Designed miniproteins, single chains, continued (3). Designs and how they scored, part 34

Each design is a single chain, and the fold is of that chain. pLDDT is the mean over its residues in the fold that is shown.

## One batch from the design tools (miniprotein)

Design m9154
Fold by ESMFold2-Fast:
Structure m9154 (fold): chain A 108 residues (1-108)
Amino acid sequence: RPRPLPLTKEQAKDLAAGTAIGALDAVHRGYNADELAEVLRRMAEIFREQGYEDAARILETGAEALRKVKSGEITVAEAYDRLLQVAREAGVSPETIAALEGLRERAR
């Protein structure tokens, strides 16, 4: 059983948003979407088990977005927009949102 993460709920949301957007950037750069989606899904399970529901939702949204980009259902830019919307609704910090918007501007 993994050791509990020593994170506040706010830190967990910020970490989840950064991780999910980082995974989208990696897919845009040619990394395997299925493998990254599996990593995000496992992180979401761990975060949910530890009571970080908003962080888990962000990670699950990221995993689904990666799969939809892989299938061609949505573009990388649309995946960024969906994740940024979920992160804002979940109350991720304005500083983290601004940093992640910078990554979106680089998604061609």
Scores: mean pLDDT 81

Design m9155
Fold by ESMFold2-Fast:
Structure m9155 (fold): chain A 82 residues (1-82)
Amino acid sequence: EEREKLKKEIRKEVQREVAEALRAIGDEIQRIIDVREKGEEELKEAEKRLDEVAEEQVKKLKELDKKIEEKEKELEEKEKLE
């Protein structure tokens, strides 16, 4: 009976170590999956940012065109007064 108790204790210790090792392996696999998924998301975000920058530049150009038109009108009105 004493030998059986020792065998059970050794088995429990080995089972714990194996369970811990398996958990660590599982965590590492999950980490690799997460990194892969994040890489795809990062590419999508970069694509969105490029689109946003393009839209902002188009808006800025339109605003500049409006400012030029307004300044040209102001100059024409000023010339009529002089």
Scores: mean pLDDT 72

Design m9156
Fold by ESMFold2-Fast:
Structure m9156 (fold): chain A 96 residues (1-96)
Amino acid sequence: AEERARWEAELAALEAKRDASIAALAKVIEKHGTERVSENLRAMAEELRALGLPAEVADLYEEAAERLPGLTPEEAARLIADTHLRAARLLLEALA
């Protein structure tokens, strides 16, 4: 009973932290515009390829960059957050 309540509280805290991060990122995107954020993601994809990381990681950032100009700041922030999580998982799998 206590362990389950603790895990539920930790999960709620992580979800709140993710929501806060997405909201903060959306404000940054709103100020700078999706086009500039898109350019930064493309530059990141090229750097990741130059470092010899798995192609799928660079491809995720490039795909996100192509989709950004058509999105609201909130949609763009969610896409970037999801892209970071997918990239982290691929990198962890490649290192295993």
Scores: mean pLDDT 78

Design m9157
Fold by ESMFold2-Fast:
Structure m9157 (fold): chain A 109 residues (1-109)
Amino acid sequence: SAMEEALRAQLEAALAEADRHLEEARRIAEEIKEAIKKGAPKSEIQKLLNELIGEILATIGALEQARLLAEKIGDKEAVEAILKRQDEANKEILALLKEIEQLEAEAKA
């Protein structure tokens, strides 16, 4: 139906947004690691951390929107795939944040 086609288009857009935000989060995380290694000012590192948090929240929000859209369509396989993507994204985000925390701790020594 036209409604199902519109919902599927919104689902694809939400998944694309999630991928875009996660890629930007990875880029900012690498920029933070480099800034720490170069002894950048705490204010610059904090600014980058705020930007990283923004991209993380956007990733989580886009994946949750995608899950809700897949549920509205009644596509159980899409729901299961998105739940796996949410789990993988959460694990990656936690790993990135732990790496940054460890580098900051090492730089303070």
Scores: mean pLDDT 91

Design m9158
Fold by ESMFold2-Fast:
Structure m9158 (fold): chain A 99 residues (1-99)
Amino acid sequence: MSAEELYAKAKELIKKAKEAIEKGKFEEALELIREILRIALRLLDQGDYEKALELAEEARKLARELIKKTKDPKLRFEAEVLEGLAGIVIGIVKIELSK
């Protein structure tokens, strides 16, 4: 799959994740955030650092929103893990961009 196709797919997943959070569908939102991060990692592997950074930043924002809104300790923990993973991806991209 091309970087452009991956990016377009991730933008649709971001929209769906925002809608899922607004509707209180936190388990669905959590899975969508995981898919966004998987795409960010694929873009990173392909050397598209700018798109990977954008998607990782959006995934981190969505995970933080889910953490604030969920009352489920399991979903909060899983969202905190995704926030941490997004932070790692952001760190890797910033190192690569500084080369």
Scores: mean pLDDT 88

Design m9159
Fold by ESMFold2-Fast:
Structure m9159 (fold): chain A 109 residues (1-109)
Amino acid sequence: GRAGYRAAARELADAVEAAIAAGVERLHATVVATSPDGVERPVLTASARTLEEARVVAALFRAVAEDDAEAARAYMRRLGFSDEDIAAEAARRDALIAAGWAMSARLHV
């Protein structure tokens, strides 16, 4: 459900902040939805190529975890998401939540 989506986002925010503290500047952070049959689909993916972008990725997932939709959209725009991309991600998230898919955090450094 939406609580699982927010929990995965909180885990990603914490993990990205820890990676930044460890000197990581390049990362790929994804909330992944998993079906009852084990099929995986990305819901929200944010990537950083610089320390500045990595901080924005952490702030994005923190805003998602806190259900601050306006702040989340602002951070997505700073990471290069179009309004169409933002709407598509929201629609995908809502559809997968409605279908009962489980949400998990995935970080590549």
Scores: mean pLDDT 90

Design m9160
Fold by ESMFold2-Fast:
Order: structure tokens, then sequence, then C-alpha cells
Structure m9160 (fold): chain A 79 residues (1-79)
């Protein structure tokens, strides 16, 4: 069963909406984890699992200049 994957996907969708609305507000993983109501460790685990399953960096890694443009462009398409 992909219970964690479903749960992670849902949280990542929430992150996408939050980052789209407030990209400058979430400067650290702590702020993002707090916004989701989880600990930084839980957030890191979710991101690691999602990356392993999809082979794609999640929105939390947008700080990395490589791939950030593609992720940001994908988020911006929602708006």
Amino acid sequence: AAKDAVRSRKRIEELRVLLEENPDQFLTKKEIADALGVSVKTLDRILKQEESETGTNTYIDWEVEQGVKDLVAAVERVT
C-alpha cells in the first residue's frame, strides 16, 4: 500500500499552493514544516520518499538553482 505516498502527495500539493501564493514567505524548511503542522524531520522524510518514487526534486528543493526554474515554471502555470 502506498499510504505514505498518498499522504506525501497531498502535503506536497498544499506546499505547491503555499509556495505559489507566498514564495518569499517560506525561507526555511522550518517555516514550511510549521505551515503544514509537521516537524522538519517529518517534512524531510516526506520529500525524500517523494523524490525516490518520482525521481524528481520536490518544491522544497527550489533553493537549489538546478531544476528550480522547471519547478517554479510548473507552479506558476497553476496561476
Scores: mean pLDDT 55

Design m9161
Fold by ESMFold2-Fast:
Structure m9161 (fold): chain A 68 residues (1-68)
Amino acid sequence: SAEYEELLARLKEMEANPEKYSDEEKRELIREQLELQIKLGRTEPRELSEAELEDLIDMLVRMIEQRG
């Protein structure tokens, strides 16, 4: 979808230039991507708990910061 493509592009930009984004902005972009993928049924078929979602976001933020 156009929404997914736009969000993916913003995540790629953040990965390339992590210093231009606050920790809050990074978390928000990752959360939006995960929520959109869940909504589209493109992630694991089970629902994630709030705690599992937050842990996954934290992990992905750290991975992006390590690569950028």
Scores: mean pLDDT 68

Design m9162
Fold by ESMFold2-Fast:
Structure m9162 (fold): chain A 88 residues (1-88)
Amino acid sequence: SVDQMRRQAMDLARQAGIYDRQGDVQRSQQLLSQTQQVMDQLSTQVSTSTYQTIMTDVYTSYLISSGQQDVDMARTSSQGYVDRRVSQ
């Protein structure tokens, strides 16, 4: 289900952030790649606006886990990243 894929992507992104903060860049990148695979599958089942919202939440989770202390800044950065990548 979409909810299962969302939870899976959030968990993978959080793990990626933890490894990034520990300096394990290779493991972080592998987990981010897995996160993107889940999000690609999810994109076929939801509207573009729903996808952007979920991806923003996923990247926000990654940034917070990687050491970003300001939740509002993390969310704004994630929104900008997603909008630039998805919106034409």
Scores: mean pLDDT 82

Design m9163
Fold by ESMFold2-Fast:
Structure m9163 (fold): chain A 69 residues (1-69)
Amino acid sequence: SALQRAAATLQEEARRLESLGTPEALELAKQYRTAASLLAAGDRAGALASLDDPLRRMLETLIRQAEEE
């Protein structure tokens, strides 16, 4: 599904952020993993609510693009 594809993209980005090891990157990775878990469970609204702008807008765009496949 589109939500599962979006979740996979966020999980991959979280892995990259974790490899950087900075406090800022680790906090962002945690937010991405939380949103990805909600998307994988089918909770689009919860995933969007877990992120603040501009990340929420990024996620909305990512979901829309995944739906176009």
Scores: mean pLDDT 84

Design m9164
Fold by ESMFold2-Fast:
Structure m9164 (fold): chain A 74 residues (1-74)
Amino acid sequence: SAEARELARRAREAAELGRKALEEGDATKGTGYLLRAMGDALSGLLIAKREGDEEGARAALEAAREGGFTLPEI
């Protein structure tokens, strides 16, 4: 699904930006990006599972791992 894959892409970008901000000492900016990454990854996973998009689900799980998150089992 295009929507699930786009959400996974956004989650990866947000996770990367969040991690970089935390490494630079900007906790507020870093936390904001990581929360966005988690939300986008979870939304992408839910949509991919609903649509039977195994690749989209995998992309969402990978985005979560890159952000340092474990998504709930659903």
Scores: mean pLDDT 79

Design m9165
Fold by ESMFold2-Fast:
Structure m9165 (fold): chain A 98 residues (1-98)
Amino acid sequence: SVQLTAGGERRELSADIKLPEGTTEIQLTVTALGGATGSATVRLTTPSLSQDGSIENVDSSTTGTVTFKVPVNTTTVKVEITLHNLGPGTVVATLSSL
């Protein structure tokens, strides 16, 4: 899994990620700690298509999750994540292959 942490600022990640064989889904989960409020946008690009997702209104009581379906035999994806944190705490985005 890949993680991105924002401590009261904007964080961006652009990366090519190698997928385990048999990956059918990629999931982005965003959590907020210490009184933070968070949001995220994500673009996932495969050789055959691009998909956009967003997560809003993340706080200590509300986690956000976006799931992307991955075409069969996809070995690499490009992921572009923008993570926002408006609070004094931290916002964490975790990207997982399923």
Scores: mean pLDDT 81

Design m9166
Fold by ESMFold2-Fast:
Structure m9166 (fold): chain A 88 residues (1-88)
Amino acid sequence: ELDEKAREAYEAGAGEETVRELLREAIRRDAAALAPLFVEGLRRLAAEAATLTESQKEYARELIRTLLELGFLSEAEAEELLARLEAA
């Protein structure tokens, strides 16, 4: 639902910062409930980093930072995933 609200705000021409705040809230809520699935999804995304658009990489970076802030990723795991995204 929060992801839907973020998408609707983007489509309605809401400011980029407002969309980012809605996405952060959605990611925090989802990460708390589904952290193991997000970690596995991020590892798969990092493996395919060369095929991602810059917007998709930004979303992945935000998700990594959010999971790190909530304690669902170690600093070492977050650094590895960020390095894989940047290297592609």
Scores: mean pLDDT 68

Design m9167
Fold by ESMFold2-Fast:
Structure m9167 (fold): chain A 100 residues (1-100)
Amino acid sequence: GLDGIISGIDEMIKELKKMIEEGTSHEEIGEAAIAGLYSLKDVIESSDLSEEVKEKLTKKIDEAIKELEELIKTNTSSEELGEKAIELLKEIKEEIESLK
């Protein structure tokens, strides 16, 4: 259900915050965020949500993945990349919460 998806996003945000605090590398933070977004996309595509809602959410996730992939290619700091990943996850969370 939507609450399970939201809880999953909250755990991803928590993990990314911990990785930033522990001094995890730029590449590892980016890879973790992208892997989490692909997992989220799979969960949404396998859900009982309408096709239109699935398309909207998967497009937003695809845009987030693309933005993070572009940031990994630049010399962006681990903190800046992690903060951007958290921002994108919060935006996706707000979109899902709007469906309640």
Scores: mean pLDDT 85

Design m9168
Fold by ESMFold2-Fast:
Structure m9168 (fold): chain A 97 residues (1-97)
Amino acid sequence: MTLLSFVLEFKVEDNEKTRADLEKRVAQLTAELQAAIPEVELLDFSIEKKDVAEGEKMTAVVVFALRGATPEQRERAKAIAREILPVKAITESLLTA
């Protein structure tokens, strides 16, 4: 099993609107990944819970599990994520079960 962790960074104009937009875009990414890789599961979505001043940056982390994914499928997942979300960093972890 492979875990892909995406660190996201957004400038905030309205804290509530920014969180709502992030949630919608993560849902869109999940749908796109499930279309490309059927055994994709959203494990965690953590967004900064403290309000930040207008123009400041908010961070979020999204973690997906990819069961049985090939290297090519993992590369495709990363590419799709970069198109949908402002990805700051990606971490890949291989778990042997």
Scores: mean pLDDT 79

Design m9169
Fold by ESMFold2-Fast:
Structure m9169 (fold): chain A 87 residues (1-87)
Amino acid sequence: SELSNLEKALLMAISLGGLVLVLERLASNPKLTPEQRQEALELKREAQELNDELRSMLKSGITPSEAEVNEYRERLIELSRRLNEIL
């Protein structure tokens, strides 16, 4: 892969930040039911927690291993899938 584990982790952090913004906008949509809005806010919290964890690791100078990058990627994919279920 042309991308290092550090570059992959940085791209995942950008993707998580984007996901948080999408979920925040979705939660403000007046057409959502109260249940859909709650689900969007809960998903936003989980995405933010994952982003904070990843950014904390990067800020501490820790380069994630390939296994850790794959674990964060799978978690990001699952969050994206759950977003699609709300839509």
Scores: mean pLDDT 84

Design m9170
Fold by ESMFold2-Fast:
Order: sequence, then C-alpha cells, then structure tokens
Structure m9170 (fold): chain A 62 residues (1-62)
Amino acid sequence: MEETIRALAEKYGLDPETLRALVERAQAGDDAGGVALVLSLPDEQHAPLAEALRELKALGLL
C-alpha cells in the first residue's frame, strides 16, 4: 500500500500524504470527507489525482 501510494504520488506529481488520506477515507466509507479533501486541493491537481485513484482502484487497493 504505502509503496504504491508513494510511486503513484511521484508519477502524478501529488503529495503522498494527501493521496494516503484520500485512500484511508475511501476505505473507511467517508465519501463526504474524501470529497471535501479533493475540493481543498488546487484545480491543477484534480486531473492527476483522478488518474492516481483510477490506478489504485485497478490494483484493487480501493
């Protein structure tokens, strides 16, 4: 998990702590908290974040 989060954060130019927090909220079923975290990020990070989350889901980590 942590290694994959770090690798995806590096690939997409994201903060690994932010990506980890989103994964933790998704796994806890905190969809509202996940949406709030995404909305707190700059618009420029939304597209790379969506790609990183798509890869995490494809890997079975979401």
Scores: mean pLDDT 77

Design m9171
Fold by ESMFold2-Fast:
Structure m9171 (fold): chain A 70 residues (1-70)
Amino acid sequence: GAADVREGIAAALAGDGDGALALLGRASGVSPQTLREMSGKELGDALIAGGASEREADAAGTALAVAGAL
């Protein structure tokens, strides 16, 4: 849900890439391992399918890239 996306973004910005992937995986229904292998577009599409807005999906992808988890 939206709360898991926001918590995942916060974890990524704090440098907790593994925690971020776990939270974003819960939000998208995709495993953390699969999320690591996804392109930014695939990650965004999965998060939107899981109920994230386009803005939240973009913010999550950027935060994961900055944290070095994507």
Scores: mean pLDDT 74

Design m9172
Fold by ESMFold2-Fast:
Structure m9172 (fold): chain A 69 residues (1-69)
Amino acid sequence: SMGKEAAEKAAEAAKKAAEAGDASGAGTWRYQMFLAGGSREAALKGVEAAARGDAEAAAEYTIQAAKSA
C-alpha cells in the first residue's frame, strides 16, 4: 500500500539524516508520517529530539512513527 511505501522511504531518510548528523531531517518527515497513518506522538517526540540535536533519537522516533502506519 501507499502508506507502507511512504513509511519505508521516510525511515530510510531518517537513518541517512542521523548518519550525516542532520537532526532537522526528523522534522521534515513528520508530515509524511501523518499522511501514512503513523503515530503522531512518536513523530512529535522525533521533532523534539531533533530540536535538541539528538539525531539518533530523532531517527528512532521517526522510524517508530513509520512502523505504526
Scores: mean pLDDT 63

Design m9173
Fold by ESMFold2-Fast:
Structure m9173 (fold): chain A 103 residues (1-103)
Amino acid sequence: MAEINADIGISLYRMVEAIALRAKSKKGGKDLLKYSKSLSDAQRQQIVDDFVASSDFSQDLYDKIRQLNATALQLLAAIAAGSSPADIAALNAQVDALLSSLS
């Protein structure tokens, strides 16, 4: 059940990234996917940052979504690695708190 909140957080960030890349490239479907794959992680992040800065999208909301995505990825990696229950619980609490802050 904790993994559902992590998946939501990752999905929210990926949605913002997809919207930003589509706005920059004006591509859709397979062309958008090819464009995304042609970019480095740094180039994709820059396009998202530029989109957020140039739109009416809240910087605070974006920072929370970005932190939620990063923490959710850490939680999933910790579960996969068999990390301690205390470490997993701490990351899960951070994901839940960040997701709650978005509502």
Scores: mean pLDDT 79

Design m9174
Fold by ESMFold2-Fast:
Structure m9174 (fold): chain A 78 residues (1-78)
Amino acid sequence: SAAEEIAAEVEARLRALGVPAEEARRLAKQVGDMVAAGNADDAGVWLHLQLVALGVPEEEAARVAEAVGRRAKELGLA
């Protein structure tokens, strides 16, 4: 599904940023669930806050969050 594609892309991006595998999977699943529920905008904001709390630099966290919103729009989910 489109939500599963977004979740997989988020997990890969978080892993590339050094987020531990278990955390990356958990966060990606929650983003996918929120996008599937029609809450893509909230998913991006939520992910940004979670990444900053994990010590990811704010600019990198913002880029990942923006990518979620852009991808959801491309797939007709936002």
Scores: mean pLDDT 86

Design m9175
Fold by ESMFold2-Fast:
Structure m9175 (fold): chain A 87 residues (1-87)
Amino acid sequence: LKSKLSEEKKKEAIELIEKTLKLLDSLPDDTSLSDESLKTLKDGVIKRLRELAKGDENLLKLIEELEKSKTVGEFKEKLKKIKSYLE
């Protein structure tokens, strides 16, 4: 399944994902997302991805799974899945 988003929205979402992955690469995969700073980062990324995902039901479902992530490793894996969907 390929995303129905415009090329501009896909690029913005991919860049957001890549920047987020770079920030998280310095942290162990078992790091909890319940820490205030990491929770704020997660919530902000999810909010922006949902705004970009308007009209793409498959992408919105992937973002719902992303929201369920409890560790940095889980969040990174789900972000990579979203990136693959957008590519």
Scores: mean pLDDT 82

Design m9176
Fold by ESMFold2-Fast:
Structure m9176 (fold): chain A 82 residues (1-82)
Amino acid sequence: MKTVTIEATFPSGEKVTITIVENEDGSLTATVEATDPELAESLGRLAEGIAKKHKTAVEAAKDIADYLKGTFPGAEVKITEK
């Protein structure tokens, strides 16, 4: 089972962690952790929507990272594969 973690740090100092798990049935599960509950809910819905468009956790993670970089200028985004 492949897991990809996206860590984003915003210019405000806010941090978000998005975890994408590639399941054995080929589905992707996305979960979001953030200090701000509203941001966690919003990004959680976004990450789930993006995950449904991709078959691999890495491709989904790249799409999410590109969205974060484009939507939040100055955000530092790191992708880690396990």
Scores: mean pLDDT 80

Design m9177
Fold by ESMFold2-Fast:
Structure m9177 (fold): chain A 60 residues (1-60)
Amino acid sequence: MEELEKAKKEADELIEQVAKTNPNIAESFRKALEMADEFPEEKALELYKRIIETLKNILS
């Protein structure tokens, strides 16, 4: 799924930004992404979008 690949890239970039100030929080989100990858593509995409939104809120 092209959308899932795009979401993975965006999440990785946002986690890297968070890691610069809060490495413990960034590691927690990396674990959340690992857990999301255990679900089917459609569910993984939903979880990635929620994680991305949360990361953007942390960086705001």
Scores: mean pLDDT 81

Design m9178
Fold by ESMFold2-Fast:
Order: C-alpha cells, then structure tokens, then sequence
Structure m9178 (fold): chain A 66 residues (1-66)
C-alpha cells in the first residue's frame, strides 16, 4: 500500500513528466495508488481546486508550471 506522501511524490513526478491521466477521478486515484478512501480523498481535495470531483488537464497544466 502506497502512503499518501509517496502518492503525492508520484503524482508530482507524473505531472512534471506529463504522464498523469487527464480526467482522474477519486476512485481512479485510489485504485492507482492503493490508497484508503480517506487518503485518496485528502490528496484529491488538494489537487481538485474547483471541487468538481475530477482532476482536469487544466488543473494538471497549472501544477506543471516551472
């Protein structure tokens, strides 16, 4: 099981490398990293700035700023 800290590091790496899937849902994030529902929710809340329940390509692009 990946820790929330490890998942954040991997997400940051994937965002920088352009490898994070656009339109990522809470359930997909949980499945990809083997997180508990609470852990996935916390990470998702940090990334899903507009609160629509989906991490969009626009949000990913903002996080990939140099």
Amino acid sequence: MMTPAEALVELGRMIKEGKLPAGLTLEELQKMFGLSPGEARSIFAMLDIDGDGVITEAEIAALRAP
Scores: mean pLDDT 67

Design m9179
Fold by ESMFold2-Fast:
Structure m9179 (fold): chain A 85 residues (1-85)
Amino acid sequence: SSMVEEIKKLLESEDKKKQEEALIKTGELVALATMAHTVGLDEKAKEILEALKPVLELGEKSKNEEVKKKAKELKETAEKILEEL
């Protein structure tokens, strides 16, 4: 999706503030997937979380410790939701 592509570009930036903005947007999409799952839209929840997988992998490999920590936490949340789908 265009949003996931935007997030990926922000995360690949050398600007730490843009990397942090990418994780805020990623967290918003993880929250959206959680809401979709809660109301039985499991296919859409899975689609969102699968699309975020490359972003979460990039964040976890970040040289910015705050970005890395947040990406790891979001990845753990996303994996937990995916196990329920």
Scores: mean pLDDT 85

Design m9180
Fold by ESMFold2-Fast:
Structure m9180 (fold): chain A 86 residues (1-86)
Amino acid sequence: GDRILEEGAKRIALELARRLPEKVDLLQELGREIGKVMDDPSLSALEKAEKIEEIVRRKAEEYKLPEEVVKRLMEIVRETKERLEK
């Protein structure tokens, strides 16, 4: 599998659970949307990472997440993409 992607997704979930434990609906929605991307056999690992980045950014805007949380989530996504590109 996609060990690097799985690690990235887990880091996103843990960061959100740590900082925003009250936003259970956000965590459930992200889990479902990211899960669909991860389960899509037509997508490469890099394409999955790019779709996850788009999902995270859209949900951050929708839920009006604090800037500090968004920065950390985007860092996790960027690190994951960098590891997949190299």
Scores: mean pLDDT 82

Design m9181
Fold by ESMFold2-Fast:
Structure m9181 (fold): chain A 68 residues (1-68)
Amino acid sequence: SKEAAYNAFKGFSREQIRQLIAKNFQIEIKESDSVEEIKEKVLAAREKLNSKTKDETIEGVMEYLRSL
């Protein structure tokens, strides 16, 4: 769920979350990237990897990044 995704990252720094996203989705995240730009990269990577990551999970992670 969105809430479960948000809670999974509580306590992580913005940089740690970016690194986890980059590793898990095999994408390059720049320090200058906005949360919206990161979301676009994640959605594109999800399709390429045929990942079963749910929209709710992605939105929960993005919401947490916006909260930092």
Scores: mean pLDDT 77

Design m9182
Fold by ESMFold2-Fast:
Structure m9182 (fold): chain A 69 residues (1-69)
Amino acid sequence: SSELERELNRLQTLRLFLQIARNTILDLLRRNPSMPPARRRQYEALLAGLDAQIDQLTRRIAALQQQLS
C-alpha cells in the first residue's frame, strides 16, 4: 500500500542519516590516531549506539519489505 511505501521510505531515509553520522565518526577516528584515549572511547560508544539503531531500523525495513512483496 502507499501508506506502507511511505513508512518504508521514511525508515530508509532515517537509516541513511544514521549511516552518514556513523561514517563521519569513523572518518574522525581514522584522521585522529593520536586522539586522547578517553575521547576515543566516547566516540566508540557513540558508534556502538549508532550501529544498534541502524540494526533495529534494518530489521524493521526488512519486515515492511516482506509485507509489500
Scores: mean pLDDT 90

Design m9183
Fold by ESMFold2-Fast:
Structure m9183 (fold): chain A 91 residues (1-91)
Amino acid sequence: DDLDVVKPSKLIQELLKEVGINESQVTVNQLHLAFVLYIVKKNLFSKDPNKVNLVDVSGTLLGEILGVDTVDLDNLQPALDKILSQSEKVE
């Protein structure tokens, strides 16, 4: 449920602060939004016009969180699942 409340890991909390979210607990929807906003804010989109759906996250906080160098915008689900798996469910 996109409205489920989670407590993010310390690294995810730092990413949230980079996009202006300072709460210690956030909804799953806010995590998904923060992921997209971080990519946009840091301008991580590919500079290759033939690879516009690839995002280079190497050397970024997001790359450290996901443990990958690139993210495919046509298939975001694995990256979103990884972020959610690093967040503690709040009961």
Scores: mean pLDDT 74

Design m9184
Fold by ESMFold2-Fast:
Structure m9184 (fold): chain A 75 residues (1-75)
Amino acid sequence: ALTAEDVEFAQKLKEDPSEAFTVLAESEDPVHKAAALLYLSQRAKSDRDYFLQQLEKLPEKDRLRAEEIVKASQL
């Protein structure tokens, strides 16, 4: 299940895609960083490989939760 913070981040991504860059620069939450990388890989097709390569450096647990956040941002 998503936390309240995960839902808030998903809503921010839905409203403003630039929040993904803010999270990558400023967030201490590895799950939110993974969600930002995944979100950018889906939106920035020219830089997709770069964002996916950064995402692969993160633990699998964080990547799976990031997928749930990105799906929530698309609803």
Scores: mean pLDDT 77

Design m9185
Fold by ESMFold2-Fast:
Structure m9185 (fold): chain A 69 residues (1-69)
Amino acid sequence: SESQKQQAISHINARTAELLAETDDPERRAQLRGMTDELIAMVNAAKTDAELQDVVDQADAAIATLRKR
């Protein structure tokens, strides 16, 4: 649903904002912004709740990987 997509976008934005606050490297900041834009596009393209959940799981995994540097 639209409401679930809005929640997913808010979750992704909140998680990337937390990581951006910890990151001073301009190259890594640009990488984070690019990843965020891609994930939001995937959320908007999701047609089922299962696809939407897969995007959220991918976002959490990508953010965790970037935190490990």
Scores: mean pLDDT 81

Design m9186
Fold by ESMFold2-Fast:
Structure m9186 (fold): chain A 69 residues (1-69)
Amino acid sequence: SMTFELNVRFAGLVEEALAAGLSPEEAIRLAFARLKEESPPEFHPEIDEAERRALAVVANGRALVAEQR
């Protein structure tokens, strides 16, 4: 399951960035950059899709929190 594998690896990279003292948003962006660097080209479309989904989730989360008031 490519989606599961991408999520697990992405989560690990995000945790590493957070441990280094980066913000959640910075950690997400850097984790995707590192994931692409470590992944073969055949995984790049899946990574691009996962990045777009993650950015949309973060944006939607911010909007939902703001509009809940």
Scores: mean pLDDT 70

Design m9187
Fold by ESMFold2-Fast:
Structure m9187 (fold): chain A 71 residues (1-71)
Amino acid sequence: DEVLEEVRRRALELGVPEDVAELLVEMAEAIMKGRKVDLEALVEFLVSAGVPREVAERGVRAAEEIAKRAM
């Protein structure tokens, strides 16, 4: 899916590890399907997984913006 590939590319460009990029893709897919996603909880999870807070916040925000544009 082109939208999900864009999310993955943006995450990797921001320096997000590949496993974290896949999690952002899952979040974007959930948003596109109209599911409620707790973005604050996701940022805290990514930080706990070793992602710098600034990168986690940017990645989550970018994925949300891409997903909402595709709706």
Scores: mean pLDDT 81

Design m9188
Fold by ESMFold2-Fast:
Structure m9188 (fold): chain A 88 residues (1-88)
Amino acid sequence: MEELLKQLQQAEQELLDAIKAGDADKAKKSAQKIVDLTTQYLNSTFPPDVAQQLLDGLAQSLRFLADQAAKDGKDDVAAALREVADEL
């Protein structure tokens, strides 16, 4: 539990740093890591229907971040985040 939360917090910080830097490759890797860790946690903790609703919420959050990146002229970051969200 503690290790999973620490990895998730690290991945979230890496994602924010990558978005600020305009680094699409790092943004994609960090977003994918967040998805993988969150999916593992939700599938071990919640029924499948609840887990899917929470994953849908994560997809919406990633799309929101993508829209903000696009407004900042970081279209490559926006595309990377949308690609990860579409895999959910």
Scores: mean pLDDT 84

